# Designed miniproteins, single chains, part 80

Each design is a single chain, and the fold is of that chain. pLDDT is the mean over its residues in the fold that is shown.

## One batch from the design tools (miniprotein)

Design m2782
Fold by ESMFold2-Fast:
Structure m2782 (fold): chain A 88 residues (1-88)
Amino acid sequence: MAMIEEEIKKKAEKVIEAGKKAGLSKKTMGINVAIEIAAIGKENNLSEEVIKEIITKILKEKLGMSDEEVNKILDVLYNNVPLSDFLS
């Protein structure tokens, strides 16, 4: 678990750095990070609950996102909210 969380954190940091260099919005960087975390979590057989906790922690720590902003991203990933509605 701890080793996987560190790998996820490093990947998230790379996604954020790439997004900043590309001039992406905080909202777009947030969803890109969440997608990457979810992908790594699934590959490593992490539960949805654990994946959501890691996403919440990283988005708050690395992008300064509020609970409301994090919940909107989680809704896109897990509650079938269209990405277009989130980015609008």
Scores: mean pLDDT 79

Design m2783
Fold by ESMFold2-Fast:
Structure m2783 (fold): chain A 80 residues (1-80)
Amino acid sequence: MLSAEEQAKFDAIIQKMNDEVTKVEEEYFNGKISKEEMIEKIIEILEKTKAELEKVVSDEELLEYYTEILEDQIEKLKNA
């Protein structure tokens, strides 16, 4: 179980990830970047999110759970 401080940091990391992904998707929707560039940027955001979670999440089981979710999303993007 995460402490209140760890939970706040976790929530901030996830919120930042969602905001950055949304911004990249909006850039694609507005024709500013290609689909390939969008995919590459989202993969970079997910990889960065994994690294940030590893620094904050002390619960190994929770860290593994979230890491697997992010790795699954990265794999799906690579095959899109």
Scores: mean pLDDT 84

Design m2784
Fold by ESMFold2-Fast:
Structure m2784 (fold): chain A 51 residues (1-51)
Amino acid sequence: MPTLSDIRKIIGDGGIAGPALLLIHNGVKTPEELVEKLGVSRETAEELLKV
């Protein structure tokens, strides 16, 4: 299971880790949806889903 610590390592502690974790927990499964909801790059969204 990915942890909050793993997500922080990818994005940094800039306040996006919490929203990213919440979206993944609520069933976001595609990089496209994370890009749309968080405004991050596709590469960042793909890394979030791998964690």
Scores: mean pLDDT 67

Design m2785
Fold by ESMFold2-Fast:
Structure m2785 (fold): chain A 96 residues (1-96)
Amino acid sequence: MGLDPKLLELAGRVMDYSMNVLQTIDDPKLRTQYIRDLVRAARELGLKLIELGDLDGAYAMVRLLRQAARLAPDPSVKEEAEQAAREMEERIQQAE
């Protein structure tokens, strides 16, 4: 059985709030850890959105991942976010 669409909407709102919080973090160590957690959550949510046919929601996760990559002080976290965005965008294009 699929996920409840209302739970996916709530998860998307949490991701949006998380991105707003990320922009206020000045400490590079805290920002790096926050981005890692955000990338993992956005990747999981985006893949579920693709499975459910919500490609617009999945594209929102791609944009969020690319924004997180631009804010990443650590090159390894930047690459992780960019790779997650590329994999998700590729899966979206395959689902279209």
Scores: mean pLDDT 78

Design m2786
Fold by ESMFold2-Fast:
Structure m2786 (fold): chain A 70 residues (1-70)
Amino acid sequence: SSLLEQARRLAEEYIEAVRRGDRFTAELTEGMMALVLGVAKLIDPDLAEEIRRIEEETRRRVAEIERERA
């Protein structure tokens, strides 16, 4: 699914923005991810669940980066 591919791309762009300390790009990509999830919820609940799992994995990776910087 193209939405799933977009979700994965946004997740990687978000992680890279966090790694660089680019708060503006991080906030933008997070907002775009929320929009993609919103659309998925209207179309296909299974797709929305897959995107939620991508978000959870992204949150875990960001937490690792933040711990390494603390």
Scores: mean pLDDT 85

Design m2787
Fold by ESMFold2-Fast:
Structure m2787 (fold): chain A 90 residues (1-90)
Amino acid sequence: TDEEIYDLLVKAVEAFAEGKTDEAVRYLLEIFELQLKTGRTDILAFALIVPPLLKQGKISLKELVDLVREFAKVKGLDTSRIDELEKKYL
């Protein structure tokens, strides 16, 4: 569900903010498994593009937060969880 994807994205942001890049990538790999099962194109960026950018240091925490917030807005989900992480770590 959109809520399950959002929960994984929020966990990935928190792990990345704590310097746990490999843990953040593991949460995004769970999204990749969902993408393979569902064929959803709306999560392709998080499944295929974001993980190598995290590993290569080519994406900032702010950029990741903004991408996750945009996903939540597009899906009509509450942005409070991602907004709280921005306040805590940025």
Scores: mean pLDDT 81

Design m2788
Fold by ESMFold2-Fast:
Structure m2788 (fold): chain A 85 residues (1-85)
Amino acid sequence: VEKVKQAIELGRQGKILEAAELLAEAFGEDFKEVMERLGDLMVGNGFRNGGLSTARLAIELAEKKGDKEALEVAKKALKEEKKRL
């Protein structure tokens, strides 16, 4: 949960490599796959929206793992990132 929040903040700061590393660690996913998916989301959202893209990926990963607590955190973060636009 804390790692998910930290990853989204890193993404918002443009620290995409660090955000991807922390998401991969939080969900036990392959770093390369997480980094590739985050890149795809950033292209779709515009490269200025790293926090939004990281939050969207955190939702996908939490749903994939069935982690309801992480899903709740990621959804709240996505709402907060949308308010910053």
Scores: mean pLDDT 78

Design m2789
Fold by ESMFold2-Fast:
Structure m2789 (fold): chain A 64 residues (1-64)
Amino acid sequence: DDVRRQLALAGDGLVKQGDQAAQQGDLETAADLYNQASVLYDRSGDQQKSQQAQQKSQQVQSQI
């Protein structure tokens, strides 16, 4: 029953890790973490957060 909630929390954790990687200049790791977060949010049913994570990934990739 809590599977969707657990997936969303895991996605939040990956976004935080991606934000930290991006701040450190590890843009490739940040992009990968954001992509993983997007998949977890999609599976949790949170399409808005999934799209936001995808946008963060694309923004970071544009800086490589």
Scores: mean pLDDT 84

Design m2790
Fold by ESMFold2-Fast:
Structure m2790 (fold): chain A 57 residues (1-57)
Amino acid sequence: SAVEEIARLGGLSLRQAAGVRELARAVGADIAAKYLVREAGLSEEQARRIAELALAS
């Protein structure tokens, strides 16, 4: 599933990955990516890819 893919790519739990998907759907990929950089310590490129995947799912 997309949630499992997000969890694997971001080093997140399934609960955290589900939250990222909900965030991306609510606020869009750009804001979700900024959140992932600030809160999860991901690179801008990785955060963007994960946020786009989350929004697309």
Scores: mean pLDDT 82

Design m2791
Fold by ESMFold2-Fast:
Structure m2791 (fold): chain A 92 residues (1-92)
Amino acid sequence: TVNEKIMEEISNFVKKVIEALEKEGLDTEPFRRQALTVLTQMQILLQMGEDASSVIRLVREFARTAKKQYPSLAKTIDALTTELENRIAEVL
């Protein structure tokens, strides 16, 4: 389904951010905990038939919080977030 494809793209985004954090030797645990919460919220919104714009808003909020936790990777997080938004737009 479209929802499954969106969730797959979000999961790939999370994986790429974790890989970037690990390459820099940074603690991934805060990001992993936040990702679990946000992924659960996104899945619920998609299951309820909410507009994809709600998911995009959550993605942007998630990215903003991640950049505050990992300022050294802000540009990488921004690039990966842009890639994710584009991939979600292609699936819709």
Scores: mean pLDDT 83

Design m2792
Fold by ESMFold2-Fast:
Structure m2792 (fold): chain A 67 residues (1-67)
Amino acid sequence: SALEEALAFLAAEDARAEERREEHIGKRTPFTEMLLETIAVGRQALEAGASDEEAILAAAAKLRELL
């Protein structure tokens, strides 16, 4: 049952981390919004099969667009 206890602990920690993230996002500034959009573009590029370098360039282009 140590495995069940470990899984329950991890699930509780993940839930608390997500709650803290949502609280932080709810208080975000315009700068934080720009960063989140920039990160999302980079992540989307990686999910589409882009290289790390291509993802960084896509994120940089988005940040330049938002500035």
Scores: mean pLDDT 73

Design m2793
Fold by ESMFold2-Fast:
Structure m2793 (fold): chain A 70 residues (1-70)
Amino acid sequence: SDMESLKQKIVDESLAHGKRLLDAGASPEEALNAALDLARSLAEKAGLSLSQIQEILEQVIDGFSDYLQS
C-alpha cells in the first residue's frame, strides 16, 4: 500500500543515515540514536500516528541490530 511504501522509505533512509555515521567513525549507540531521531522527524512531518511512528522506530532498531550482527 502507499502507506507501507512510505513507512519503508522512512526506515530505509533512517538506516542509511545511521550506516553512514558508523562508516564515519560514530559509535553504534550514536549512529542508532541519530537514525531514530531522523525516523521520528520524518514520520512526524508525514503526519503519521503514534502507533505508526512506534512501528517505524521498531523496524529501524531491528534493521540496525541486523546490520551490526552481519
Scores: mean pLDDT 88

Design m2794
Fold by ESMFold2-Fast:
Structure m2794 (fold): chain A 67 residues (1-67)
Amino acid sequence: KEEELRELHEEVQRALEELAAASPEIRLEFVNEAHLIIVKFQRGELSYEEARERLRKLIEEAKKKAA
C-alpha cells in the first residue's frame, strides 16, 4: 500500500515535470484531479490498478490540452 501510494505520487511528479511549460491553469487542474484519484485509492474506492489507469488517462488528457 505505501509502495503503491509512492508510485502514484512519483508518476504525478514526473507528469508535472513534463507539463512544466503548460499554463498554470492546466497544471492546477491536473494536480486537483490527480489528488482526487489518490484520495479515492487511499479510501479503498479504487484499486491500485484502477487508480493507475485513471491517472494515465488524466496525464494523456493534460498533455493534449497543453499541446
Scores: mean pLDDT 81

Design m2795
Fold by ESMFold2-Fast:
Structure m2795 (fold): chain A 79 residues (1-79)
Amino acid sequence: SSVSKTLKGGFSADTSKLSEEDRKKVDSLIDKMHEALRTETDQDKLNEILKKLSEEIKKIMDKNGVPYSINFEVTLTRD
């Protein structure tokens, strides 16, 4: 059976306004999101991971006063 993953939303921010250290942290968190999207087959676990990683990104953005949009939502459909 084919499983389809639909990703809605994403991350948008001017990361050039972050410190180099915080930008690298954000990049690492985004890489972890992409890995989870590639490897996690459980919808609930995937959304929990994305939520936790999004909260860490939000903390970094808020700390730096950088405006952002972040809203990763994944739906898995089975036929």
Scores: mean pLDDT 77

Design m2796
Fold by ESMFold2-Fast:
Structure m2796 (fold): chain A 80 residues (1-80)
Amino acid sequence: RTYDVYFEGDFVTRLEVEADNGAELAGKAAKKLLESYGFKVLSVEPVGEDRAVVTVEFNGKVLTYTATLEGDTVHLTLHR
């Protein structure tokens, strides 16, 4: 299925993603987007039914993003 992906509230792309559940789908979409931006994905952890926590490394910094599936949209936000 095709999903609209938002990064920090901004629409960035549309991705085809297949997964067994919403949390895996959110995590896979986030991983694809972040890797396309040059981020090194360190871990993807499903949390609940429609959410995943993605830890990445970029420019020597370790950052954590939350990916949430809402309908046909995946939202990525920086965990602060």
Scores: mean pLDDT 81

Design m2797
Fold by ESMFold2-Fast:
Structure m2797 (fold): chain A 61 residues (1-61)
Amino acid sequence: SDEEINRLLAAFVEALLAGDEAAARAYAAQLVTHASSISPEVAAGARALLDALRAAYAARR
């Protein structure tokens, strides 16, 4: 489960950085179904990745 969640988080971030919003939405939907299984460590990692994504999108003009 945690391995699956980490794989989905990585795919989600990669899709967002690539600008593939359709793929990002699909991965986000998968992550929501696993919300109850997300450990504090995985949640902290997701927050760091989201911060990196926000920075990347802010730089893209």
Scores: mean pLDDT 70

Design m2798
Fold by ESMFold2-Fast:
Structure m2798 (fold): chain A 84 residues (1-84)
Amino acid sequence: MEAKLKEVEEKAEKVAREDTEILAAQLPRPLSPEERERIFAENYGAALELGKAVLNKEPISHQEAVERGREAARAALAAARALA
């Protein structure tokens, strides 16, 4: 059980880091280190909550995690594009 939870955390971190790098490459302006950390934290949080919800099949956190993750990512991208 502990090994599986750690694997979920590692996978969430990897996905969040990759998504953050892809997003940074798509933007017309380079992200600051602080912006990169914030975007990474949001992506990691969403992926981690989704992973835990899937494992535990808990009704409340499942859909909220997905919606929050997508909304955060879209808001960050829209804000960056508005500055371009």
Scores: mean pLDDT 68

Design m2799
Fold by ESMFold2-Fast:
Structure m2799 (fold): chain A 65 residues (1-65)
Amino acid sequence: SMAERQKQLEELIRLAEEEGLEVVRIEGDTLYLTGTGDVLSNVGRFLRVMAAAFEAGFSVKVVEL
């Protein structure tokens, strides 16, 4: 349902923010993320969020690492 999908989206946004990433924009099923720290640290953070997003049926694109 739309309500369940919105809840999944809210949880993904929270997860990204908790990992220290910024959600720049959302377009359809795609979250656009930016790293806020060191590139090497951000790679690991990105991979964790990407895995969770794919599991929930969303895609992730990195704007900046």
Scores: mean pLDDT 81

Design m2800
Fold by ESMFold2-Fast:
Structure m2800 (fold): chain A 80 residues (1-80)
Amino acid sequence: MEEAKKLLEEIERTIKENPDDFDKVNDLLMKLFEVLPEELRKEAQEKISEIIDEGYKNGLTKEEIFRKIVEALKELLEKH
């Protein structure tokens, strides 16, 4: 879990510093999924898919969508 929290902090920093670096954000998200337990990984993937779908329906930017993903992942990790 400590490694997952560190990866999440790096994702949040990347979004703030280089919001157009979608490849780096995606790479870090994939690394985060690799270190999560299987149950948390599924929950995270489902939540992210919902945020992406709702974000595009509401006309949010990719940066806004990524910020919502980070918030959701923080809540998920704090609960466990």
Scores: mean pLDDT 79

Design m2801
Fold by ESMFold2-Fast:
Structure m2801 (fold): chain A 73 residues (1-73)
Amino acid sequence: MISELEELARLVHLARRGDPEAREEFEKRFGVPPLDPEQTAKLLGLIGDEIDDILEGKISSKEALERIREFVK
């Protein structure tokens, strides 16, 4: 769970820096359809907020991943 979230955070960080390969890997790994730039920016922000909540013990990694999946459906 934590390792999967760390990999997600790394891909998100690289994708946010404009790495197209990292964005493509994120989309393939998490089964998300291609997103427009606005939706991608919102998703990257959501993931950052969820990671902070997990580190503070407010939510579980499972719950954070479920929220991300619901956003991209």
Scores: mean pLDDT 63

Design m2802
Fold by ESMFold2-Fast:
Structure m2802 (fold): chain A 61 residues (1-61)
Amino acid sequence: SAAEEEAKRILANAEKALELVKETGNRAMKDALLKELEEMKKKYPEFSEKIEELIRRLEEL
């Protein structure tokens, strides 16, 4: 579906943002990405497992 394709694209962009946080150590960017991922989990519950994986990886930075 269009929503599923949109969610996959957003998740791919979130993974790129996570790598940028890892490289820069930018705490403000980390906090912003964490909030975005929590909102995405509410909007796309079918992707919650993948989103929680990204949140866990982000929290480990």
Scores: mean pLDDT 81

Design m2803
Fold by ESMFold2-Fast:
Structure m2803 (fold): chain A 100 residues (1-100)
Amino acid sequence: SARDQALLASLLAILEGLRARLEAAVAAGDVETAFETMEDMAVALSMIASLTQDPELEALLEEIKELLREWEERGGADFAGIARRILELTDRALALARAL
């Protein structure tokens, strides 16, 4: 529907903004902002996956959730590595969602 397309466009813009915020937080070494941003990214991607019903977006969301759990369980160990993997998965999710 037109409403679903408008909502998808808004969610994609939010996810793009969060991606930029995560990249900046990683560059600054701001672990707290990076973690909060990644949680917000998982929420935005969950909404996109639910709206699109796309199984590849759902799979990317599950990978991001697993990385967030790994970060929490390890007390923020490998912060830069986990954040880079989430940025890569987010870039794939953005490309896939834009193609729908």
Scores: mean pLDDT 85

Design m2804
Fold by ESMFold2-Fast:
Structure m2804 (fold): chain A 92 residues (1-92)
Amino acid sequence: SIEELEAKLREIFEEIKPYLSPEVAEEVERMLEEIIELLRQGNYLLALLYNMAMGAFLLVEARRNKYSEEVKEKILKGMKEMNKLLLDFVKS
């Protein structure tokens, strides 16, 4: 269900959130809410594109703010998990 997908996406975000600045965390949460709303509207392609944009934003911010390699790996892992969840949901 979409509610189960939403819960899993939020769980991944909460795992990443402690490594982000407050401003970056707020922007990522805003993007996540937009992805969830698009999924609820049945706009799956745009939801996937927004998720890819969110991942790109996080990686650019990690480079700009000189995040450690460990933090970058945690962000990349979380984004891969979100991508897999969204793709599996869309193909269901």
Scores: mean pLDDT 84

Design m2805
Fold by ESMFold2-Fast:
Structure m2805 (fold): chain A 52 residues (1-52)
Amino acid sequence: LSLRERAEQLLNEARARLEQDAPSMSPNQRALMQGSLDAMRTMLEWAVRRAE
């Protein structure tokens, strides 16, 4: 699998878990987690471009 495919799999899994746990989180925690996922996506896109 390419790094891009792995990055998408990991981000989709993280998003799914966040969606499942979101109702148990405070609004601030949800915002931070969503921001972290956005930052991680950007970081992985950068890594994928470098590797491929």
Scores: mean pLDDT 75

Design m2806
Fold by ESMFold2-Fast:
Structure m2806 (fold): chain A 83 residues (1-83)
Amino acid sequence: SVEEAQEIYDKFSREERLELLREVFVLAARVAGGEATAEEIRELVDAGRYAEAERRTIELADTLSEEEKERLEKEVLELVEKA
């Protein structure tokens, strides 16, 4: 659940939280635009351009159907829970 994922996230160190955010952005980009788009976001994150990576990921997420958004939400929650 979102509450369980939030509790796990709150227990992470700053470094662990940043690493999770990087993985979440890349995952969202992969779901929305495939591997080439995931690579683009990965490059932005690796360059420390987090604000640009976030904006790009949000723009991509806005192109998703309701079903694709539900799938992305599930995969993001699963990523947080496994971290």
Scores: mean pLDDT 73

Design m2807
Fold by ESMFold2-Fast:
Structure m2807 (fold): chain A 63 residues (1-63)
Amino acid sequence: MLEEIIKKLEELGHDQESIDFVKYILLGDYEKVNEILKKKGRKPLTKEEIEALKEYIIEAFES
């Protein structure tokens, strides 16, 4: 699943930071997700919000 999602993002021409953001969400790496958001000046996400995004991404790619 993770490798297939990353490959599709690469094929769609997403940059490495965007790919890493999705990867960290799928891995449940809350610290890395929020590090990227903070770097972009965005509000940090809670653990529950990141887990909800992970489920959303998985469902979108399994369909």
Scores: mean pLDDT 80

Design m2808
Fold by ESMFold2-Fast:
Structure m2808 (fold): chain A 68 residues (1-68)
Amino acid sequence: MMSYEELKQLMLENVELLVKSGASEDDVNAALDRMLRWAKERHGLSDEQVEEMRKEANKLIEELKKKK
């Protein structure tokens, strides 16, 4: 089982890679939803942990879009 910290880092790295590769906003959001669903279903994350991961990912997406 991956730790919460490892899951968060993996998710953020995948989001950053997708944005930098030129993936559409819809594709990035679909991938984020898929990753968060996987983390919740496979690793038993609380709703609060899923919400925090989504919040951090959305912040990263916004920051990367501003620098693009």
Scores: mean pLDDT 78

Design m2809
Fold by ESMFold2-Fast:
Structure m2809 (fold): chain A 100 residues (1-100)
Amino acid sequence: SVEDQLNQLIELAKQYHKDIEGKSVLEQAKLTIEFLEKALELVPDLPEEVKKRFEEIIERLKKAVEEKNEEEAQKGIDEAEDLMVETIILLEERVAAQRA
């Protein structure tokens, strides 16, 4: 199931990148919120510290969208992208550990 979680997260990330293409920063922020929420549902067993980082970025993005703050929205999107890379690496390490 860890390999299935990794594959599903990668497919979710690919779809997310297609969905944000050509969108405004605030529309990208809304799609980023949906992406992060779906990622948390796919990997409910993430470390507590990682889950808190997801929740903090989601709340920051929601506030930026509400306030129409494009600068804070872009920062939140960038933080979400970094967190997704870290989360994929974490799952790749989990898959490798199970195969060792």
Scores: mean pLDDT 88

Design m2810
Fold by ESMFold2-Fast:
Structure m2810 (fold): chain A 84 residues (1-84)
Amino acid sequence: MEEEVARQAALIYAKQGKIDEAVRIADWLAERGSPLAVEVYTAAADASEKQGKTDLARQLYERAAEHAESLGLTDVAEELRKKA
C-alpha cells in the first residue's frame, strides 16, 4: 500500500518533469525490492528523454533493467536495455 502510493506520486513527478524527485522514490522502492521501482525508473527515463537529457535517460533505463533482472524479469530487462 505505501509502495503503491509512492509509485503514484513518482509517476506524477516524472510527468511534471521532476526527474530527481521520481528517481528518489524509485531508489526507495528498489531498496525494498519492489517491482514498482522498474516502472518509476522507466517513467523518469522517458521524462529525461523528453527534456533532451539523453545520457540520464540511458542511465535510468539501465537502472530499471538491472532491477528487473534482479527480480527475475529477464524479458522486461532486455526490453529496457534496448532503450538504453
Scores: mean pLDDT 86

Design m2811
Fold by ESMFold2-Fast:
Structure m2811 (fold): chain A 98 residues (1-98)
Amino acid sequence: MEEKIEELRRKLQERSKDIQEDLTKLINNVLDLNLKSFDFTNEKHWEAFLEFLEKLMETNELSVEELAKGFADFFKLNKEEEEILKEILEKYFKEKGL
């Protein structure tokens, strides 16, 4: 699983190049942060991204499945990558008691 998560994070970083400034601004606005440039391969930025997704779920009353599908469509992820993202989110929210 860890190797699949690292590979997914690298693919998200590559596929977000054209939206990186907008993504950084969005995460900063939602979490009240001052990131200069968001990097999916940075562990602290990845933790911030998961917290951003949690906030997005709470605000929009989305399920983990809907959130994973939405981001998979946005980042042009395939079905296997979408499933990995869903598993990451399910584990994260379970550890948070959500």
Scores: mean pLDDT 79

Design m2812
Fold by ESMFold2-Fast:
Structure m2812 (fold): chain A 75 residues (1-75)
Amino acid sequence: MDELKKKAEELISEANQKIAAGDLEEAGRLYKEAAELYLKTNDANSLISIGLSLKRIGDEEAAKEILEKAKELLK
């Protein structure tokens, strides 16, 4: 479990670097990959954080999808 969370944190760090470089498409891909790991670990708070980050970079469709998945984990 800890290894999956560490991998997700590394992916988020890389996504932030891509945003700084102006590569929003690659940043979105890395956020979505991190979201899959947080789904496996049932980490709804981290999924909410990723959804908000996706919305901030303009990926409204992915943001909505990830936030709905987080909502289902909180039921």
Scores: mean pLDDT 84

Design m2813
Fold by ESMFold2-Fast:
Structure m2813 (fold): chain A 92 residues (1-92)
Amino acid sequence: SNRDDIIKVISDVLRFIGTVTQIEIDNLSVEEAEKKLTQQMNLILETAKTLSKQFQDWLLSQLETIAKGAPEKYKPVVKEQVKKLKKKLSSI
């Protein structure tokens, strides 16, 4: 249902925000941040695969907006991870 898809998008957005925030709080290296982001993005991908195309596009739009506001140290790897998610979803 649309309600279930909305809940999934909100949950994935919160997971993404939480991951970026934790990386910043922990002052991780770029390499450690990329590893942690990759692990969390795989969890987001599992949920996102079950969404309709419209809700996948909404999720990606939200993640892209968050990535633009990421700390400068992590912004390139955060943006790259969102781009990889977009490519993986388009390949299903």
Scores: mean pLDDT 89

Design m2814
Fold by ESMFold2-Fast:
Structure m2814 (fold): chain A 97 residues (1-97)
Amino acid sequence: EEKERNLEAAQKFLENIPHMEEGIKKFYEYYMEKYKNDEEANKVIEEAVKLMKEGLEEAKKYLEKDPASKENLLKAAKALREGGEKALELLLEYEEK
């Protein structure tokens, strides 16, 4: 029962990854166009997108290794959170100059 619930959670997580990847792509396209004449902004946006993508890739690795594992589900969630937080911190630091 718990293993079945963990597998269902992992499947839903994996199904949501393409939507998160689409969101990252739309974020990149929007902000690169908005700041197209700002070389420093472009570098910050590229690094932020890289951090978000690295979080997604690490999450995928945990979900693929043992999708029924509560520990791997929590590690996948942590990888996404930490990637997003690092990207946000980088963007906020740039806005503050």
Scores: mean pLDDT 80

Design m2815
Fold by ESMFold2-Fast:
Structure m2815 (fold): chain A 90 residues (1-90)
Amino acid sequence: SMEEERRRREEKINSILNNLVLSAQQLLGMVKGSFSDPSELDVQEAALFFTIQQMIAFGKRDKVNSSTIFSTADQLYDDFQKARQQLAQA
C-alpha cells in the first residue's frame, strides 16, 4: 500500500539521517582537536560542512522529513560555531 511504502521510505531515510548525524558529530570532535594544528583544520572543517550540506540536500528531496533534517543540520552547524568560539577564547 502507499502507507507501507511511505513508512518504509521514512524508516530508510531516518537510518541514513542518523548515520549522517553520527558522522558529523565525529567530524566535529576531530575539528576540535585540529584547532591545535592549523594545517589540518581547513580539511576537517570542509569535511564537516560537506556532511551538513549532504543532510540539507537530503531534506530537500524528502519533504515529509525535511523540517527534522533541516533542524538537525542547523543544530550541528550551531554546535560547530560554539566549539570554534570556545577555542578562540582559550
Scores: mean pLDDT 71

Design m2816
Fold by ESMFold2-Fast:
Structure m2816 (fold): chain A 62 residues (1-62)
Amino acid sequence: MSVEEFLAKAREYFSTNEFDPNLVLLVARELEELGLHELAARLREIASQPNPSKEEVIALFE
């Protein structure tokens, strides 16, 4: 899967499914392995918040 395909699928997933911070952390790990370190760090920061925002996660993929 290309980076572009992965980002498109991740955005679709977070926009259409219920929000799960554990899945955000899994996506962040995959992004880090793809070399997208800044995006991965931002996702981990959002997931570590006491009330993580689904909208903030989706906005990172726009």
Scores: mean pLDDT 76

Design m2817
Fold by ESMFold2-Fast:
Structure m2817 (fold): chain A 73 residues (1-73)
Amino acid sequence: DEVRTILQRQVDALRAARPVERTKGPEAAAEEVRRRLLAAGVPEGSADDTADAVLERGVDASLASAQAQLDAL
């Protein structure tokens, strides 16, 4: 299940970025999310979109969106 795998990797990366956002801010958190997603094999476009969402809305809002999508599967 490709969609489930991508969403799970997004949720995992966003959870890992929470302490980064709290200590280093949203730009560092977005970079951490992008790096983790690329390392996990998520396509560059999806990784960039997720990092942009962190910059615009923050980690918690982005995580809530990804988790809701995963739960809807």
Scores: mean pLDDT 86

